# Designs tried in a protein design run: designed miniproteins, single chains, continued (4). Part 54

Each design is a single chain, and the fold is of that chain. pLDDT is the mean over its residues in the fold that is shown.

## One batch from the design tools (miniprotein)

Design m13974
Fold by ESMFold2-Fast:
Structure m13974 (fold): chain A 71 residues (1-71)
Amino acid sequence: EKLKKKLAEAIAKILEGIGDIIEAEKLEKEAKERGDEELLEEAKKKKEEGEKKIKEGKELLKEIDEELKKL
């Protein structure tokens, strides 16, 4: 079940990435309210991490699409 494993991994990465972006948005709001530049940089890093996970998940979905086209 190679495709099933890849699909589960892709979904997991995308969901984790979305969670990281949501958390980053909350941290960014708090940082702006407090004037905390260190927290603002932390929020930016977390957003970048979330975006990276989503991109990795999308790449796995592309691999699955290519494998399905061969069936």
Scores: mean pLDDT 83

Design m13975
Fold by ESMFold2-Fast:
Structure m13975 (fold): chain A 67 residues (1-67)
Amino acid sequence: SALAERVTREAIELLERLVEEGYSVTEAKNIAVQWVATQSPQLTPEELARVLAEVSRKAEELKRERE
């Protein structure tokens, strides 16, 4: 859905912004996941799982870039 796509985009943007501000990737991911949790009442369980998977994927990508 358009809502799930927006939540995914905003969560990834938040993750990237926090990392650029000096948060560790792990801390930034935890904050982004908590923000996604505030949006969860508006998402189906399948959409929520997909959003969380994309956040995890982006966090793993950022960890690899910093090695």
Scores: mean pLDDT 85

Design m13976
Fold by ESMFold2-Fast:
Structure m13976 (fold): chain A 68 residues (1-68)
Amino acid sequence: SREELEAEFIALQDRLHALWPEMTPEEAARFSALVDALATAIENGDYETARKLLEQLRALLDEVEARV
């Protein structure tokens, strides 16, 4: 559901805030592009695409955490 997707994104925000200072400009740009795509998918009711984008956002944060 939209509520479930929003709740998962909110959980990612806490991780993002902790990792944001450690991100390279390239990683930050990739993250911003994924967030924009996620917002578009949710607005269009494309929850399958939104779920996949959330998984990609989690994977990107996992990559940053592994480095720091």
Scores: mean pLDDT 80

Design m13977
Fold by ESMFold2-Fast:
Formats: sequence, C-alpha cells, structure tokens
Structure m13977 (fold): chain A 61 residues (1-61)
Amino acid sequence: KEEELKKRIKELEERAKTIPAVRDSVQALIDNAKKALENGDYETAERYIDLAEQVIAAAEA
C-alpha cells in the first residue's frame, strides 16, 4: 500500500508541473500526503492524494 501511494504522489508531482495555475496548491497537498506516509497514516495520505487528483482533474477540464 505504501509503495502504491508513493507512486501516485510521484505521478501527481509530474502532472502538477505541467499546470502552473495549480502547481503550488497541489504541491502543498502532496507535502501533507508525504508527511502522513512518514507517520504511517495511510488514510490521511490517501485523502490528500485524492484531493490533489481532484484539483488537477478540475484544472485539466
């Protein structure tokens, strides 16, 4: 599970770099997700990842 969440974070970081308008907001969410993963809080990490995905999807639409 941790490896999958780390992979999702990396993919979000790459996608966010291509959308300057949301890059800083997405990076803040990713930073919180990384902190949660370091603490073993996979539920909180997943929530932040989901929020980042929603922000990127809305910007891409």
Scores: mean pLDDT 80

Design m13978
Fold by ESMFold2-Fast:
Structure m13978 (fold): chain A 72 residues (1-72)
Amino acid sequence: ADQLLLEGNRYYHKGDLKKAEAKYQEALEIDPNNDDARINLALVYATQGNKEKALEYWNSVLESHGFKPITL
């Protein structure tokens, strides 16, 4: 999981958002509860202008910690 997060971060810093997304998704396939991968996916979607998907991943983290999801 950590290796995939590092690879995703490298692609994100290069501006390769599609490859960053793929690496963070691979990390979630290994550990679906990986908060870092979900947070980084939210950041990728926010950077792409997809606020709906960004909020979905942010709310996923909030719910896993017992907080209510943010609504529009």
Scores: mean pLDDT 80

Design m13979
Fold by ESMFold2-Fast:
Structure m13979 (fold): chain A 61 residues (1-61)
Amino acid sequence: KLLARALKDVTGGSDAILELKKGDIVEILKEDKDGWWEVKSLSTGKTGLVGSDHLERIGEL
């Protein structure tokens, strides 16, 4: 699976946005052309949208 790391805290305030803390690791499920990625938190198992500018790709597991 493709992995990314949160570069900063993500709060968003929306049910569609996945809340993350800086350093959290997520699985990339889908990369949308509008710059929003559907991701799954590896720590919580929750899924949601995160702006691609908040994430750094780190590899595959």
Scores: mean pLDDT 78

Design m13980
Fold by ESMFold2-Fast:
Structure m13980 (fold): chain A 60 residues (1-60)
Amino acid sequence: MLHMKLTFKNLHQAIGTALAIIGLDPKAKVKVKGNTVEAELPDTPNGRKAVEYAQSIADS
């Protein structure tokens, strides 16, 4: 299982990223707490892409 916890600059980025993770891997379990997104996903190519995408948004 992949585990991710990232904090974003604003709530809009956090919600947008959470929705993108679910869209990339529907098996993802996602929680949003303020500007922080926590996710558990299968260690699959889609799961890895979701984590990489989320990290790129958080690093921007």
Scores: mean pLDDT 81

Design m13981
Fold by ESMFold2-Fast:
Structure m13981 (fold): chain A 91 residues (1-91)
Amino acid sequence: GVKELLEKAEEYLKEAERYKAQGDLATALEKRALALHARALAAKAEGRDEEAKALAKEAYRLAAEALYLRTGDRAAAEAALAAGLAQVDAL
């Protein structure tokens, strides 16, 4: 349900702050992306489709930034972002 998705998003944000404090910026961004995906699912469940798409696109942007930070591979990060945005636009 929506409540469980929003609670999960809050848990991911707390994990992100913990990893950021440890200097693990890539994992912190990955946790922030997961929080945005959970919020996107909650928005979709409430019929807020445009907000859900916007949150999902932001989640893919953070995930791509994390991938670049983790690997140094900008082409791989840009390809992952393009694929994620295409999935959202296909909805």
Scores: mean pLDDT 90

Design m13982
Fold by ESMFold2-Fast:
Structure m13982 (fold): chain A 81 residues (1-81)
Amino acid sequence: MEKLEELIKRAEELIDRAQELEDKAVAQGNLRLSMEAGVVLLAASVLKVVLEKNPEKTDLEEAEKMIEKLEEKIEKLEKEL
């Protein structure tokens, strides 16, 4: 299940990126950026859990689209640093 493993890895990378962005935003006193990073962190964490625990009930194409949107969001937020 190469697709499932790839999506889980991408969700893990999003969690790591969101945590790093939140830490940097807090250090800068940027409340908005910190909160937006926290939203990405929560969404990526939920997606990872769903993909790991319920892969057979999860639409992998829908999960991929959601991960892509989160990747676009985090990239834009990282550019605000």
Scores: mean pLDDT 86

Design m13983
Fold by ESMFold2-Fast:
Structure m13983 (fold): chain A 78 residues (1-78)
Amino acid sequence: KYFNEGLELMDKKKYEEAVKYFEQAIEENPNFSLAYYNLGLALEKLKKYEEAIEYYKKAIELDPNFTEAKEKLKEIEK
């Protein structure tokens, strides 16, 4: 539920609130790679690039085949 609410907040461009909901989703399931990825996306929208990089890396650690997270890392690290 927290993850889906975070996605709705992303659509509304309420990125600070979306961060809180994705953090709750991670607390409920610490292995939820997609929640780490979306937390990174929300942080990137907030111009918190260093934090976004950390969460994209966590998403890739949990799911090494997560192509979208790998692509985001390549974009943001340049």
Scores: mean pLDDT 86

Design m13984
Fold by ESMFold2-Fast:
Structure m13984 (fold): chain A 90 residues (1-90)
Amino acid sequence: MEELRRRAEELIERAREILKQHPEAAADPARIENPTQEQADAAEEAARLYEEAARLYEELGDEERARRLREEAARLREVAAAMRAKLAAA
C-alpha cells in the first residue's frame, strides 16, 4: 500500500513538473489562440499521468482522490484538444 501510494505520488509529481514547464495548460481552452505542438503534447502527457495516478488511488480505495485526479485529467484533455484543433486549423 505504501509503495502503491508512493508510485501514485511520483506520477503526480511528474505531471506537475510537465505543467510547471508549460503553464499555458492552466489556461481556459476557449482562450487558446497560438499553441505549439510541444504544449499540446505536454497537456496530453500530464493528463495521462494523472489518469495513471487515479487508477492507483482507486486500487488504494481512495475514490475521492481518484475522482479529483480524473477531473484534472479531463480538464487537461480539453486543453490539449483545443490546442490540437487550433494547430489543425492553422
Scores: mean pLDDT 81

Design m13985
Fold by ESMFold2-Fast:
Parts: C-alpha cells; structure tokens; sequence
Structure m13985 (fold): chain A 63 residues (1-63)
C-alpha cells in the first residue's frame, strides 16, 4: 500500500497524471477505508480534461 502511495506522489511531482492515478488506485485497493485518499484520487480524476481517461479511472475506483 505505502509503496503505491509513494509512487503516485512521485508521478504527480513529474506531472505524470496517468501514472499517479494508476498508483493511487492500487493504494486504494490495499487501503479502501482511507477517506482522504479516496477524496484526493476522485479530485484528480475530476480535474482530468480527457473524457475517456476520466471514465477509465472512475471505473477503476469501483473496488
């Protein structure tokens, strides 16, 4: 769980939004009760300008 969270933060620092979301989703699957992590992940997805990418990650949030 912790490793995916760190990788997500690193990807965000690089501006690699897709990679960050992939790692946030993996972190959420290991820690699904983390409300703050859910909120942050949803906020990033909502801010995606690409409709297809947003739908893809919204689907992955259903865990």
Amino acid sequence: AEEHYREALRALQRGDIEKALEHFIKALKEDPDNVDLWFRTKLIIKNLPDEELRKKYEEKLKI
Scores: mean pLDDT 75

Design m13986
Fold by ESMFold2-Fast:
Structure m13986 (fold): chain A 65 residues (1-65)
Amino acid sequence: SAALEELGAQLQAIAASFGLDVPPLRTREEVVAALRRLSERVFGVALSDAEAERLLDRMLRIIEK
């Protein structure tokens, strides 16, 4: 979806600003994996699959309005 592509691009840019090298994100699974890595590296918090999926859904709603 357009929202997922936009979010993936924004997340990649945000990760880069924290010094993390994240590849281009094109799928929901790739975005979830990136969110988990970002949370662990930056905040020291390990997200479950369910937590990462809920976070992704919340972020998609914010982007799309």
Scores: mean pLDDT 79

Design m13987
Fold by ESMFold2-Fast:
Structure m13987 (fold): chain A 69 residues (1-69)
Amino acid sequence: MEELEKKGKEAEKNGDYEKAAKYYEEAAKATSDPKKQAELLRKAAGAYYKAGDVKKAQELGSRANELMS
């Protein structure tokens, strides 16, 4: 998880938001902690939004909200 999250942050620094989103999404799948999964899904959603993929951003944001409800 932590390694994938780090790769996501590095991709964001490079402006590669689509790649960052995919790394955060994979990191979310690699954790069993609902709070951490929600945080990672929100990061993925934000990155997809910056990449122009509004539909995926909304989908992942909704899943993050479900985990915290």
Scores: mean pLDDT 83

Design m13988
Fold by ESMFold2-Fast:
Structure m13988 (fold): chain A 57 residues (1-57)
Amino acid sequence: DQLAADALRVANAAMKRGLTVEQLAEASDEQLEEIAKEAGVSPETVRRIADIVRADF
């Protein structure tokens, strides 16, 4: 599924920046946009994934 593939790309991009899953949930909009560029997805996709992670915490 596209969302699962995008989530993995986002997770890898976040890890390259030294962010854990918990820190991704608390990341700033600027950090999310940089992750989106690195992961090759839209900033909206990263924000959606971060919101899902945030809701689980």
Scores: mean pLDDT 74

Design m13989
Fold by ESMFold2-Fast:
Structure m13989 (fold): chain A 71 residues (1-71)
Amino acid sequence: SAEEQYQRGVELAAQGKYDEAKELYLRALELDPTYGPALLGLLDLLTEQGRVAEAGELVATLLARHPTLGA
């Protein structure tokens, strides 16, 4: 489930395995694009690494595919 992928990502992020955590957060969003914790987890990882443009592009892409997320 999306929750399971997200929880695995949180565990990897706690270990400093940020790239693997990002992959799991993305898989969670593939399963449930409205799963807020996975989106916030991705945004936090991207912004902490100074990749704010990529974070913005991710949000824009998700909102374009699922407009109700921004309602």
Scores: mean pLDDT 74

Design m13990
Fold by ESMFold2-Fast:
Structure m13990 (fold): chain A 55 residues (1-55)
Amino acid sequence: SVREEVRKLVLEEAELTLQYLLALLNNEPQEKIEEILKKIEEVSKRLKELLEKLK
């Protein structure tokens, strides 16, 4: 269902955000930080599209 997909994506976004913050704290390479940010952007875009369909 769309609700289950939204829930899964919200949890994925939260996990990726935590990974991003920890990567910054640990001074991880910029390449890794950029990869995490790209994943966050992809999840965020899909969440926006699914939320529009729940109206």
Scores: mean pLDDT 83

Design m13991
Fold by ESMFold2-Fast:
Structure m13991 (fold): chain A 92 residues (1-92)
Amino acid sequence: MRAAVEEAKAMMREAVKLGGTVEVEAEGDTVTITLRGLPVTSIIGFALRAIGLGLDGVPVTVEIKGDTLTITFGGLSEEEVAEILAEAERLQ
């Protein structure tokens, strides 16, 4: 799911640039990205981008709780999971 990897990395970078925080967890072929402290307009924008990937056949779940956006991507290879985790570590 290369499109999911590129979008995940882009959203994490943009969230940090907006003054938000990024947390990432991995379970098998699934990565969960939690973005906090984002403006409402940014939450909407990121959620729509994730929904777009879902409509294109990427396994994706989007959850919004207040100022927290959680995006879960599935169907990832071990290498794709490692790439997303490495980007999250780089942004800490």
Scores: mean pLDDT 85

Design m13992
Fold by ESMFold2-Fast:
Structure m13992 (fold): chain A 108 residues (1-108)
Amino acid sequence: MAPRLVVIRARAPGVSAREAHRAITEQLEKRGFKLIMETSVVSGGRETHISVFEAPSGAIVGVATTQVAGTRDTAITVRLLGATEEDVRRVVEALEEAGAVVESVEEA
């Protein structure tokens, strides 16, 4: 089966990129996702946090949180490679429980 890429975009209003990332990581780990790596970059006073997880299915999940310029909001992008519909649903649930508003779910 060809690997399917799913991109989820979400927003966490009034929450820093670090706090949003921490909350999302906690909710994903609670759902059986395994943290493989994490990194952070600060550039121009803006933080971006990036983590890679392995889903229970073996799918690879990349999470990026970054501050929306001129706001106190955090933009969240989740990319899922080889994900099942169950993996996508669990990620959406994790984002919502972390206080994020899911804006789009798109297949690429």
Scores: mean pLDDT 85

Design m13993
Fold by ESMFold2-Fast:
Structure m13993 (fold): chain A 98 residues (1-98)
Amino acid sequence: MLTDEEIQAGVLLLQMAVELVIAKKGDKETVNEAAKRAVEIARQILGLTGPVRPQTLADALGILEELRKIAKEKGVDPEVLSEMDETIAAIRAALAAA
């Protein structure tokens, strides 16, 4: 059974997946904005006070790692890449603690 927090995490994960789809066909500016939004969404998932399933965190990690590859290839802002790397590290730490 899904809790309210699991439903919220699922909705946020779906929003991150949409940002990845946008980035796969986007120019540098489109990828830069998609990466910023995906980082903010991932931070929202990490900020949930209820239990987040390890699979949801693993899926979010996969989306951010793929988006980070696209962002690096497109030459997006170094500050955005840094924020992505910090958020990826935070998700990995959360998964290790689960």
Scores: mean pLDDT 83

Design m13994
Fold by ESMFold2-Fast:
Formats: structure tokens, sequence, C-alpha cells
Structure m13994 (fold): chain A 60 residues (1-60)
């Protein structure tokens, strides 16, 4: 639904922000993993939390 699409777009945005801290391959794999789970809201929300945690750690 619309909520899953919003979470997917937010994951993609945060992965772009992680580009200075991750390899291009890791960013691409992250985006592909999110797309694979586009219809699974729980998986997307879990992945979003992981990406947010990674971004917080990278900024330390």
Amino acid sequence: GEKAKKVLEEIKKLLEELKPYLSEEEVKEGKEKAEKNKDNLEALESFLEGVKDALEEAKK
C-alpha cells in the first residue's frame, strides 16, 4: 500500500545519505533488498530502522 511505498522511498533516501560511508556496491545491494520487500511492510520497517541505526553510527 501507500505506507509501504513511503517507507521504501525513505530507505532509498537514507541509503543515498550513507554513500560517503558505504561502497557503491553496498548502497546498490541495500536498494535491491528494499525493492525485493516492497510488498512486505514489516520487512521494510525493520530495514528502515537498520539503515537509520547505520547512519547514526556513521555520523559518530
Scores: mean pLDDT 80

Design m13995
Fold by ESMFold2-Fast:
Structure m13995 (fold): chain A 75 residues (1-75)
Amino acid sequence: MDQAIQLNQQGQQLLAQGRPAEAVKLYQQALSLTPESDLDLRAQILENLAGALAADGRYGEAARYGGEADKLREQ
């Protein structure tokens, strides 16, 4: 499996365990490994990152990454 996909799945597991700060770190790593041409995976990771940031109380960052995901979904 692609490393970015694995990190995204691990982030989802951490978020389910109530560990949003750690999930944020894994989603950021997943995003850094995701090609800009993979719009669907990038949007999915950005959506997950925004959710984890909101759960961590980082609402400004959550809104920013959520907005980036929305723009990619419009393509």
Scores: mean pLDDT 85

Design m13996
Fold by ESMFold2-Fast:
Structure m13996 (fold): chain A 82 residues (1-82)
Amino acid sequence: SHEEAERAAKEAVRTAAELLRSGESEDEVIARVTELLESQGIPAEIARTVARFIVDMLRAGESEERVVEQATELLKTLLEQQ
């Protein structure tokens, strides 16, 4: 559902932003966000794609709110293609 995708995206973006602010490497943040999304039942391939997207957007200077919106839509799209 949209609500489930939004909750997953919000937690993933919050976690990624916190780890990036703490000085964790891009690869480490992607790995940890991927594990977080997988723990929520998202397939590994989709989880990795979304985790990379989140990290790339945050590093590009996008707001957390905007990244949550975009990651939610990406999650919905990729899960519907399963």
Scores: mean pLDDT 87

Design m13997
Fold by ESMFold2-Fast:
Structure m13997 (fold): chain A 60 residues (1-60)
Amino acid sequence: SIAEAEAAWRRGLAAAGQGDWEAAAAHFERAAALYEAAGDTASAARARGAAASLRELAAL
């Protein structure tokens, strides 16, 4: 559901705020899957982009 996707997105933001880039990326990937399942392809794409950027940061 959208509410579950938003909850996952907020957990991603919280993890990013703590500097936990890998955990943040995982939460945003979960949010993307939940948004996609709900038919919100734009929010899913945004969440996947955020996850990809954070995984690159984590790999440094």
Scores: mean pLDDT 87

Design m13998
Fold by ESMFold2-Fast:
Structure m13998 (fold): chain A 63 residues (1-63)
Amino acid sequence: DEAERLRAAGREAEARGDLDTAIEHYLRAGELYREAGDMKKALEAEIEAGVLALKRAVDSVFP
């Protein structure tokens, strides 16, 4: 499943500290899950992206 692959790629990017790439992968996975009707996985991927986006924003203001 492409959505599962993208979510896994997002986790790998996150583990490397590449937050921008991780956010992009999680958001794309969420879109694919929504197209497939898997709302639970779509929301989980969106939450993962949102947490990283907030962390990036905090780090940019409070280095």
Scores: mean pLDDT 85

Design m13999
Fold by ESMFold2-Fast:
Structure m13999 (fold): chain A 94 residues (1-94)
Amino acid sequence: DKLLEEAENLYIQKKYEEAIELLEKVDENNAEALYLKGLALYELKKYEEAIEYFQKAIEVDPNNADAWALLAEALEKLGEYEKAKEYYEKAKEA
């Protein structure tokens, strides 16, 4: 997917808002696009929104260990330490 590749390049360049705008055009069930949108939101410190997209990514692909780990990290940023611990355990199994 050219849009996903372009969004990944924008993310690498730290153009997070531009990456998110491009990802809005990618299929809503694309696990890689959902994960990358979560990453861009996390880098923008939009942790609650990042959690939403990491959750959507793991619903599509539960074997994405990085999505579970970043979901846990975002929960820690919000002070949700007990929930973060559960998701770190899931990341180790993915």
Scores: mean pLDDT 85

Design m14000
Fold by ESMFold2-Fast:
Structure m14000 (fold): chain A 80 residues (1-80)
Amino acid sequence: MIIEIKLPSGEVVKLDVEEEELITPEEFIEKVLSKLKDERVKEALKKLLSRLSEEDKKEKYPAGYLAKILEDALKLLLAP
């Protein structure tokens, strides 16, 4: 299954990753950044990544869970 991340900017990022695939938050954010075109969202993601501890960056989570958490976090960071 392809994971779709709906960004507050209206951009949709599609990742060729299974929802159940265990992936680190760092690797997941890097995959999103590689496909992302909106510079404001890129800055928000880089800021989010910089706030993760080294242990949090290396912990593996289901990709679908990370997508949901990322969407929610970006809504808060990019709120008007």
Scores: mean pLDDT 77

Design m14001
Fold by ESMFold2-Fast:
Structure m14001 (fold): chain A 67 residues (1-67)
Amino acid sequence: GAMAREARRREVLERLEREALRLILQGDYDGAIALLEAAAKEHATSDPELAAELRRMADSIRALKAA
């Protein structure tokens, strides 16, 4: 149901945000981008909204790296 999808999406986002932040704090921007892009690809069919959010996060990190 919708509640189960929302809970799963939140858990995935919270985990990936923590992992991406850890990589960024270590200076590994490329690793953070790759992590989020891989996760977006994994979820593209089952949860396109989650995949879109993960791609936007990767783009934000890419912009940060370019600055």
Scores: mean pLDDT 85

Design m14002
Fold by ESMFold2-Fast:
Structure m14002 (fold): chain A 78 residues (1-78)
Amino acid sequence: RAEQYREAAILHAKRAIEALKNGDYETAKRHFEGAAQAAELAGVTEPAENFRKAVEYAKSGDADKAIEYAKKGLEALE
């Protein structure tokens, strides 16, 4: 179960980054929210906090910062 949530968090984060590269902030926010929720369910606090930061930066239109925090979340999850 935790492994499946970890995989879901990684997949959501990667999809969110691709959405931001395409200028799709709404899709990116939804996927970063999914990544944060999956990381929370996997019991990994640092990745979840980084993905929550990515959500906030995507909401503010700061794609570079959103991607930076998403990558930090992915690194902490590996």
Scores: mean pLDDT 85

Design m14003
Fold by ESMFold2-Fast:
Structure m14003 (fold): chain A 82 residues (1-82)
Amino acid sequence: GTSLADARAAAAEAEAAGAEAERAGEAAGNAEAALAGGAAAAFAAIARVIADISGDGAAGVETAREALKIAELALRGVLPPK
C-alpha cells in the first residue's frame, strides 16, 4: 500500500527533478523553463505537506507524480528545436 514513506520518496524525486529543470533552464538562459522547474520543485514540497496533514501517502504520491510531470516538461522546454 501507499505509505507516508512512499509519499516522501516520490516528493523527493519530483523535487530533485524540478531543481534540475530549474538549473538547466538557468544555464540555457531560458527563464520560462527555469520558472517551471522551480514551480515543480515547490509543488513537490506541497506533496509532502499533503501527505503529512492527511496521514495518507496516496494523495502525496499523486501530487508528487504531477510535480514530476511538470519537471519533465520543463526539461523538454530547455531543448528548443533550434
Scores: mean pLDDT 78

Design m14004
Fold by ESMFold2-Fast:
Order: sequence, then structure tokens, then C-alpha cells
Structure m14004 (fold): chain A 59 residues (1-59)
Amino acid sequence: MSKESLEAEIQIALGRMAASLGMYDLAIELYEKAIELGKEDPELKREAEELLREVKERK
């Protein structure tokens, strides 16, 4: 497990929390960071991309 994968997981967790609080702009920013960090982890990147899509629909 790389440091980048752990950082991406943290960004996803923070983004989910921001979205639950209605902070959609912050959630989008955090998910975009997770996608960038998760480039070499296809499962993590896919999860972040799905969450980003959902948040954009709610905004």
C-alpha cells in the first residue's frame, strides 16, 4: 500500500464528510485530489470519480 493510496483514502473520507454537511464545493475539491492521488489505484480512483459525479448532481 503506497502513501499516495492512503492520502487518497483520507481525501475520500473528508470529501464524504463535507458532502454530508452540505459543503459540496469542498467535497468536489477533495474528491478531485483523491482522483489525482489514486492514479495507480484503479479501485480507489473509480470510487472517487463516482462520489464526485454524485456530489455534482446534488449541487
Scores: mean pLDDT 79

Design m14005
Fold by ESMFold2-Fast:
Structure m14005 (fold): chain A 75 residues (1-75)
Amino acid sequence: MEEQQAKVKKLIEEIKKLNEELSKVTDPAERRQLLQRIAKVAEEIKKLNPKAIVTIYWEKDENGKYVPKVEVELP
């Protein structure tokens, strides 16, 4: 249903916001919390739309920090 796609998009936006927050946080404990949150949101996307392909990978940015990148394919 269209509502499921809308919810998935909101969760993708949340992951993007968490990625941005992660790049600004220097505390290791806070980074762990953000990474765990991102993983949980990705799992929720799969629960709401099992056909969605969510890929999360870690990429080193120009400042030497590892930031999560998210790619989502919706059917």
Scores: mean pLDDT 72

Design m14006
Fold by ESMFold2-Fast:
Structure m14006 (fold): chain A 61 residues (1-61)
Amino acid sequence: KVDEVIDDAILAILNGGDPAEEMAKAGRELGLSEEDIKRIAEIAADPSKIGEALAELRKLA
């Protein structure tokens, strides 16, 4: 289930979705805290750090 949510987020970003919005959506679906979701979305707002945001999302899920 975690892998499916993360894969969906990656596909949405690749299809032109906002990385910060898609990462926040994935974090909410995975039941992360609002604080963790905000932190991950802030990381994902930098396109060079999308990989770091994905790693944090996977670590916290």
Scores: mean pLDDT 80

Design m14007
Fold by ESMFold2-Fast:
Parts: C-alpha cells; structure tokens; sequence
Structure m14007 (fold): chain A 61 residues (1-61)
C-alpha cells in the first residue's frame, strides 16, 4: 500500500539523517514526494519527515 511505502521511505530518511548522508536523505525525500497520492498523505509525510529531522538533530546536538 502507499502507507507501507511511505513508512519504508520515512525509515530510510531517518537512517540517512543518522548517517549524515544528506544526498541519500534528499533522494528519499524526492521518492516520498512521488509516492504521495493525496493531500492528506502529503501532510502526513511532511509532518513525519520534519519530526524525524528534528529528533535526529536534537540527539546529535
């Protein structure tokens, strides 16, 4: 499902950020953008990607 694909991509995004692989993180964000099929899914993905980015940044600070 699209939801399963989004969860997969969000996990890859988290891993890329934790590894400081910003090229991979950007690539995964582009894949997330292509995977969303509704405004609700887009808002969910934006919220979760932002939350993950701040969590990783906070832990590394």
Amino acid sequence: SVEEKLEELLEKYREALENEDFEKAKEVLQQIGKAVQSEEQERYAIREASRLAWEVARRKA
Scores: mean pLDDT 84

Design m14008
Fold by ESMFold2-Fast:
Formats: sequence, structure tokens, C-alpha cells
Structure m14008 (fold): chain A 60 residues (1-60)
Amino acid sequence: EVSEELLEKAREVGKEIVDEEEKKGIYSIPKEEFKKRVVERLVSEGVSEKEAEKAVETIL
């Protein structure tokens, strides 16, 4: 349903978001906020919102 390429990209984006928040002293991101941020980043890079949401749900 979601390509492996998109899943790899979603994992990379997710890791970047976690690393950025950890540098700010935030070690626990609410699941819904994390999903929203990953989706927004993927959409900004040309991924459709529907595909971005599926990718994020798959990697969680």
C-alpha cells in the first residue's frame, strides 16, 4: 500500500524531528503531534497528504 522508498523517507524525517526536539530538551513527543509534523514535512517535499499519513501510520 505504501512504497518502501516512502517508508524509508518517513523514518528519516521522523528521526530528524525527534533529534531536533531532543536538542531542545523534549524527549517525548505526543503521538498525534509527531504524526502531524512528519506529514507536514513529507507534504512540503511533494508527497500527497494521504500517502504521507499512511507512511507515518505504517512506521508507528
Scores: mean pLDDT 78

Design m14009
Fold by ESMFold2-Fast:
Structure m14009 (fold): chain A 100 residues (1-100)
Amino acid sequence: MLSREELKRIVDGLLEQARTLKARAEAAGDPERVQLANEVIELIEKVKQLLDDPNVSLEEARKAVFAVGEALSLVADPRTPLEQAREAIEKAKELIEKVS
């Protein structure tokens, strides 16, 4: 199992990727993907807060990290329908809210 410190490094990497995605979407004039990138950034920041909570198990934290990673991947892929990307965001949001 990944340590809490390793999960924090992964989350920092995901945050950088999400910010890069937002910048690319803005440059492409894609307001829908800018909106989705902002939602993923907010979820990643919530996951960072969960990683600082010692009452959140590593398994719960890992599931949250994986869920936001999947959402980011779908938002980053221009071939993914926006509805599927939004479903992944909602799934990640629900999982994070259950862990909090």
Scores: mean pLDDT 84

Design m14010
Fold by ESMFold2-Fast:
Structure m14010 (fold): chain A 70 residues (1-70)
Amino acid sequence: MKEYVEKFRELAEKAVKSDPETAKKLLKEAGKYAAEAIKLGASEEVRKAAEETGSKEAIDMVDAGIAMYK
């Protein structure tokens, strides 16, 4: 669980600092870890990690995942 949240944060932070093509690939991978963390009940931790990256794209992705899974 915590490992998925941490991997999400790492990938999202790298995406923010990367070129658009690399950022797209990193956000896709980050989304996979966010989904697994949300399924394991770590929605609050993943949401907080997305906020800490400052990326609106990462925040929106996590919010959509939380809304879908609940």
Scores: mean pLDDT 78

Design m14011
Fold by ESMFold2-Fast:
Structure m14011 (fold): chain A 106 residues (1-106)
Amino acid sequence: KLEELYRKVVAISLIETPEEVKPLEGLSIEELEELIKEDPNNAAAYFKLGELYYLQGNLEKAIEYYEKAIELDPNYAQAYLYLAGVYLQLNEEEKAKEYLEKAAEL
């Protein structure tokens, strides 16, 4: 089912970090927030903020930052995948499916 497909796709994405996000590994939320103030078009920084807020259990901010990442870079497959994961955790399967399908089109 959709949850199994998502788990397989997430497992693959955990193995490969996008090149744009690699330089941001190890940065704190505060450092990333400073970075986006200096470069508000840095989709990778918004993606990393979404990931860190998700790990803190702040799903609302995770969604906000993942959506901002895809707004800045509509081809950001990882942002769609992680956003789908957040919606699955919120039991919004139809939204999760929509974002997963968008990621698959990239």
Scores: mean pLDDT 75

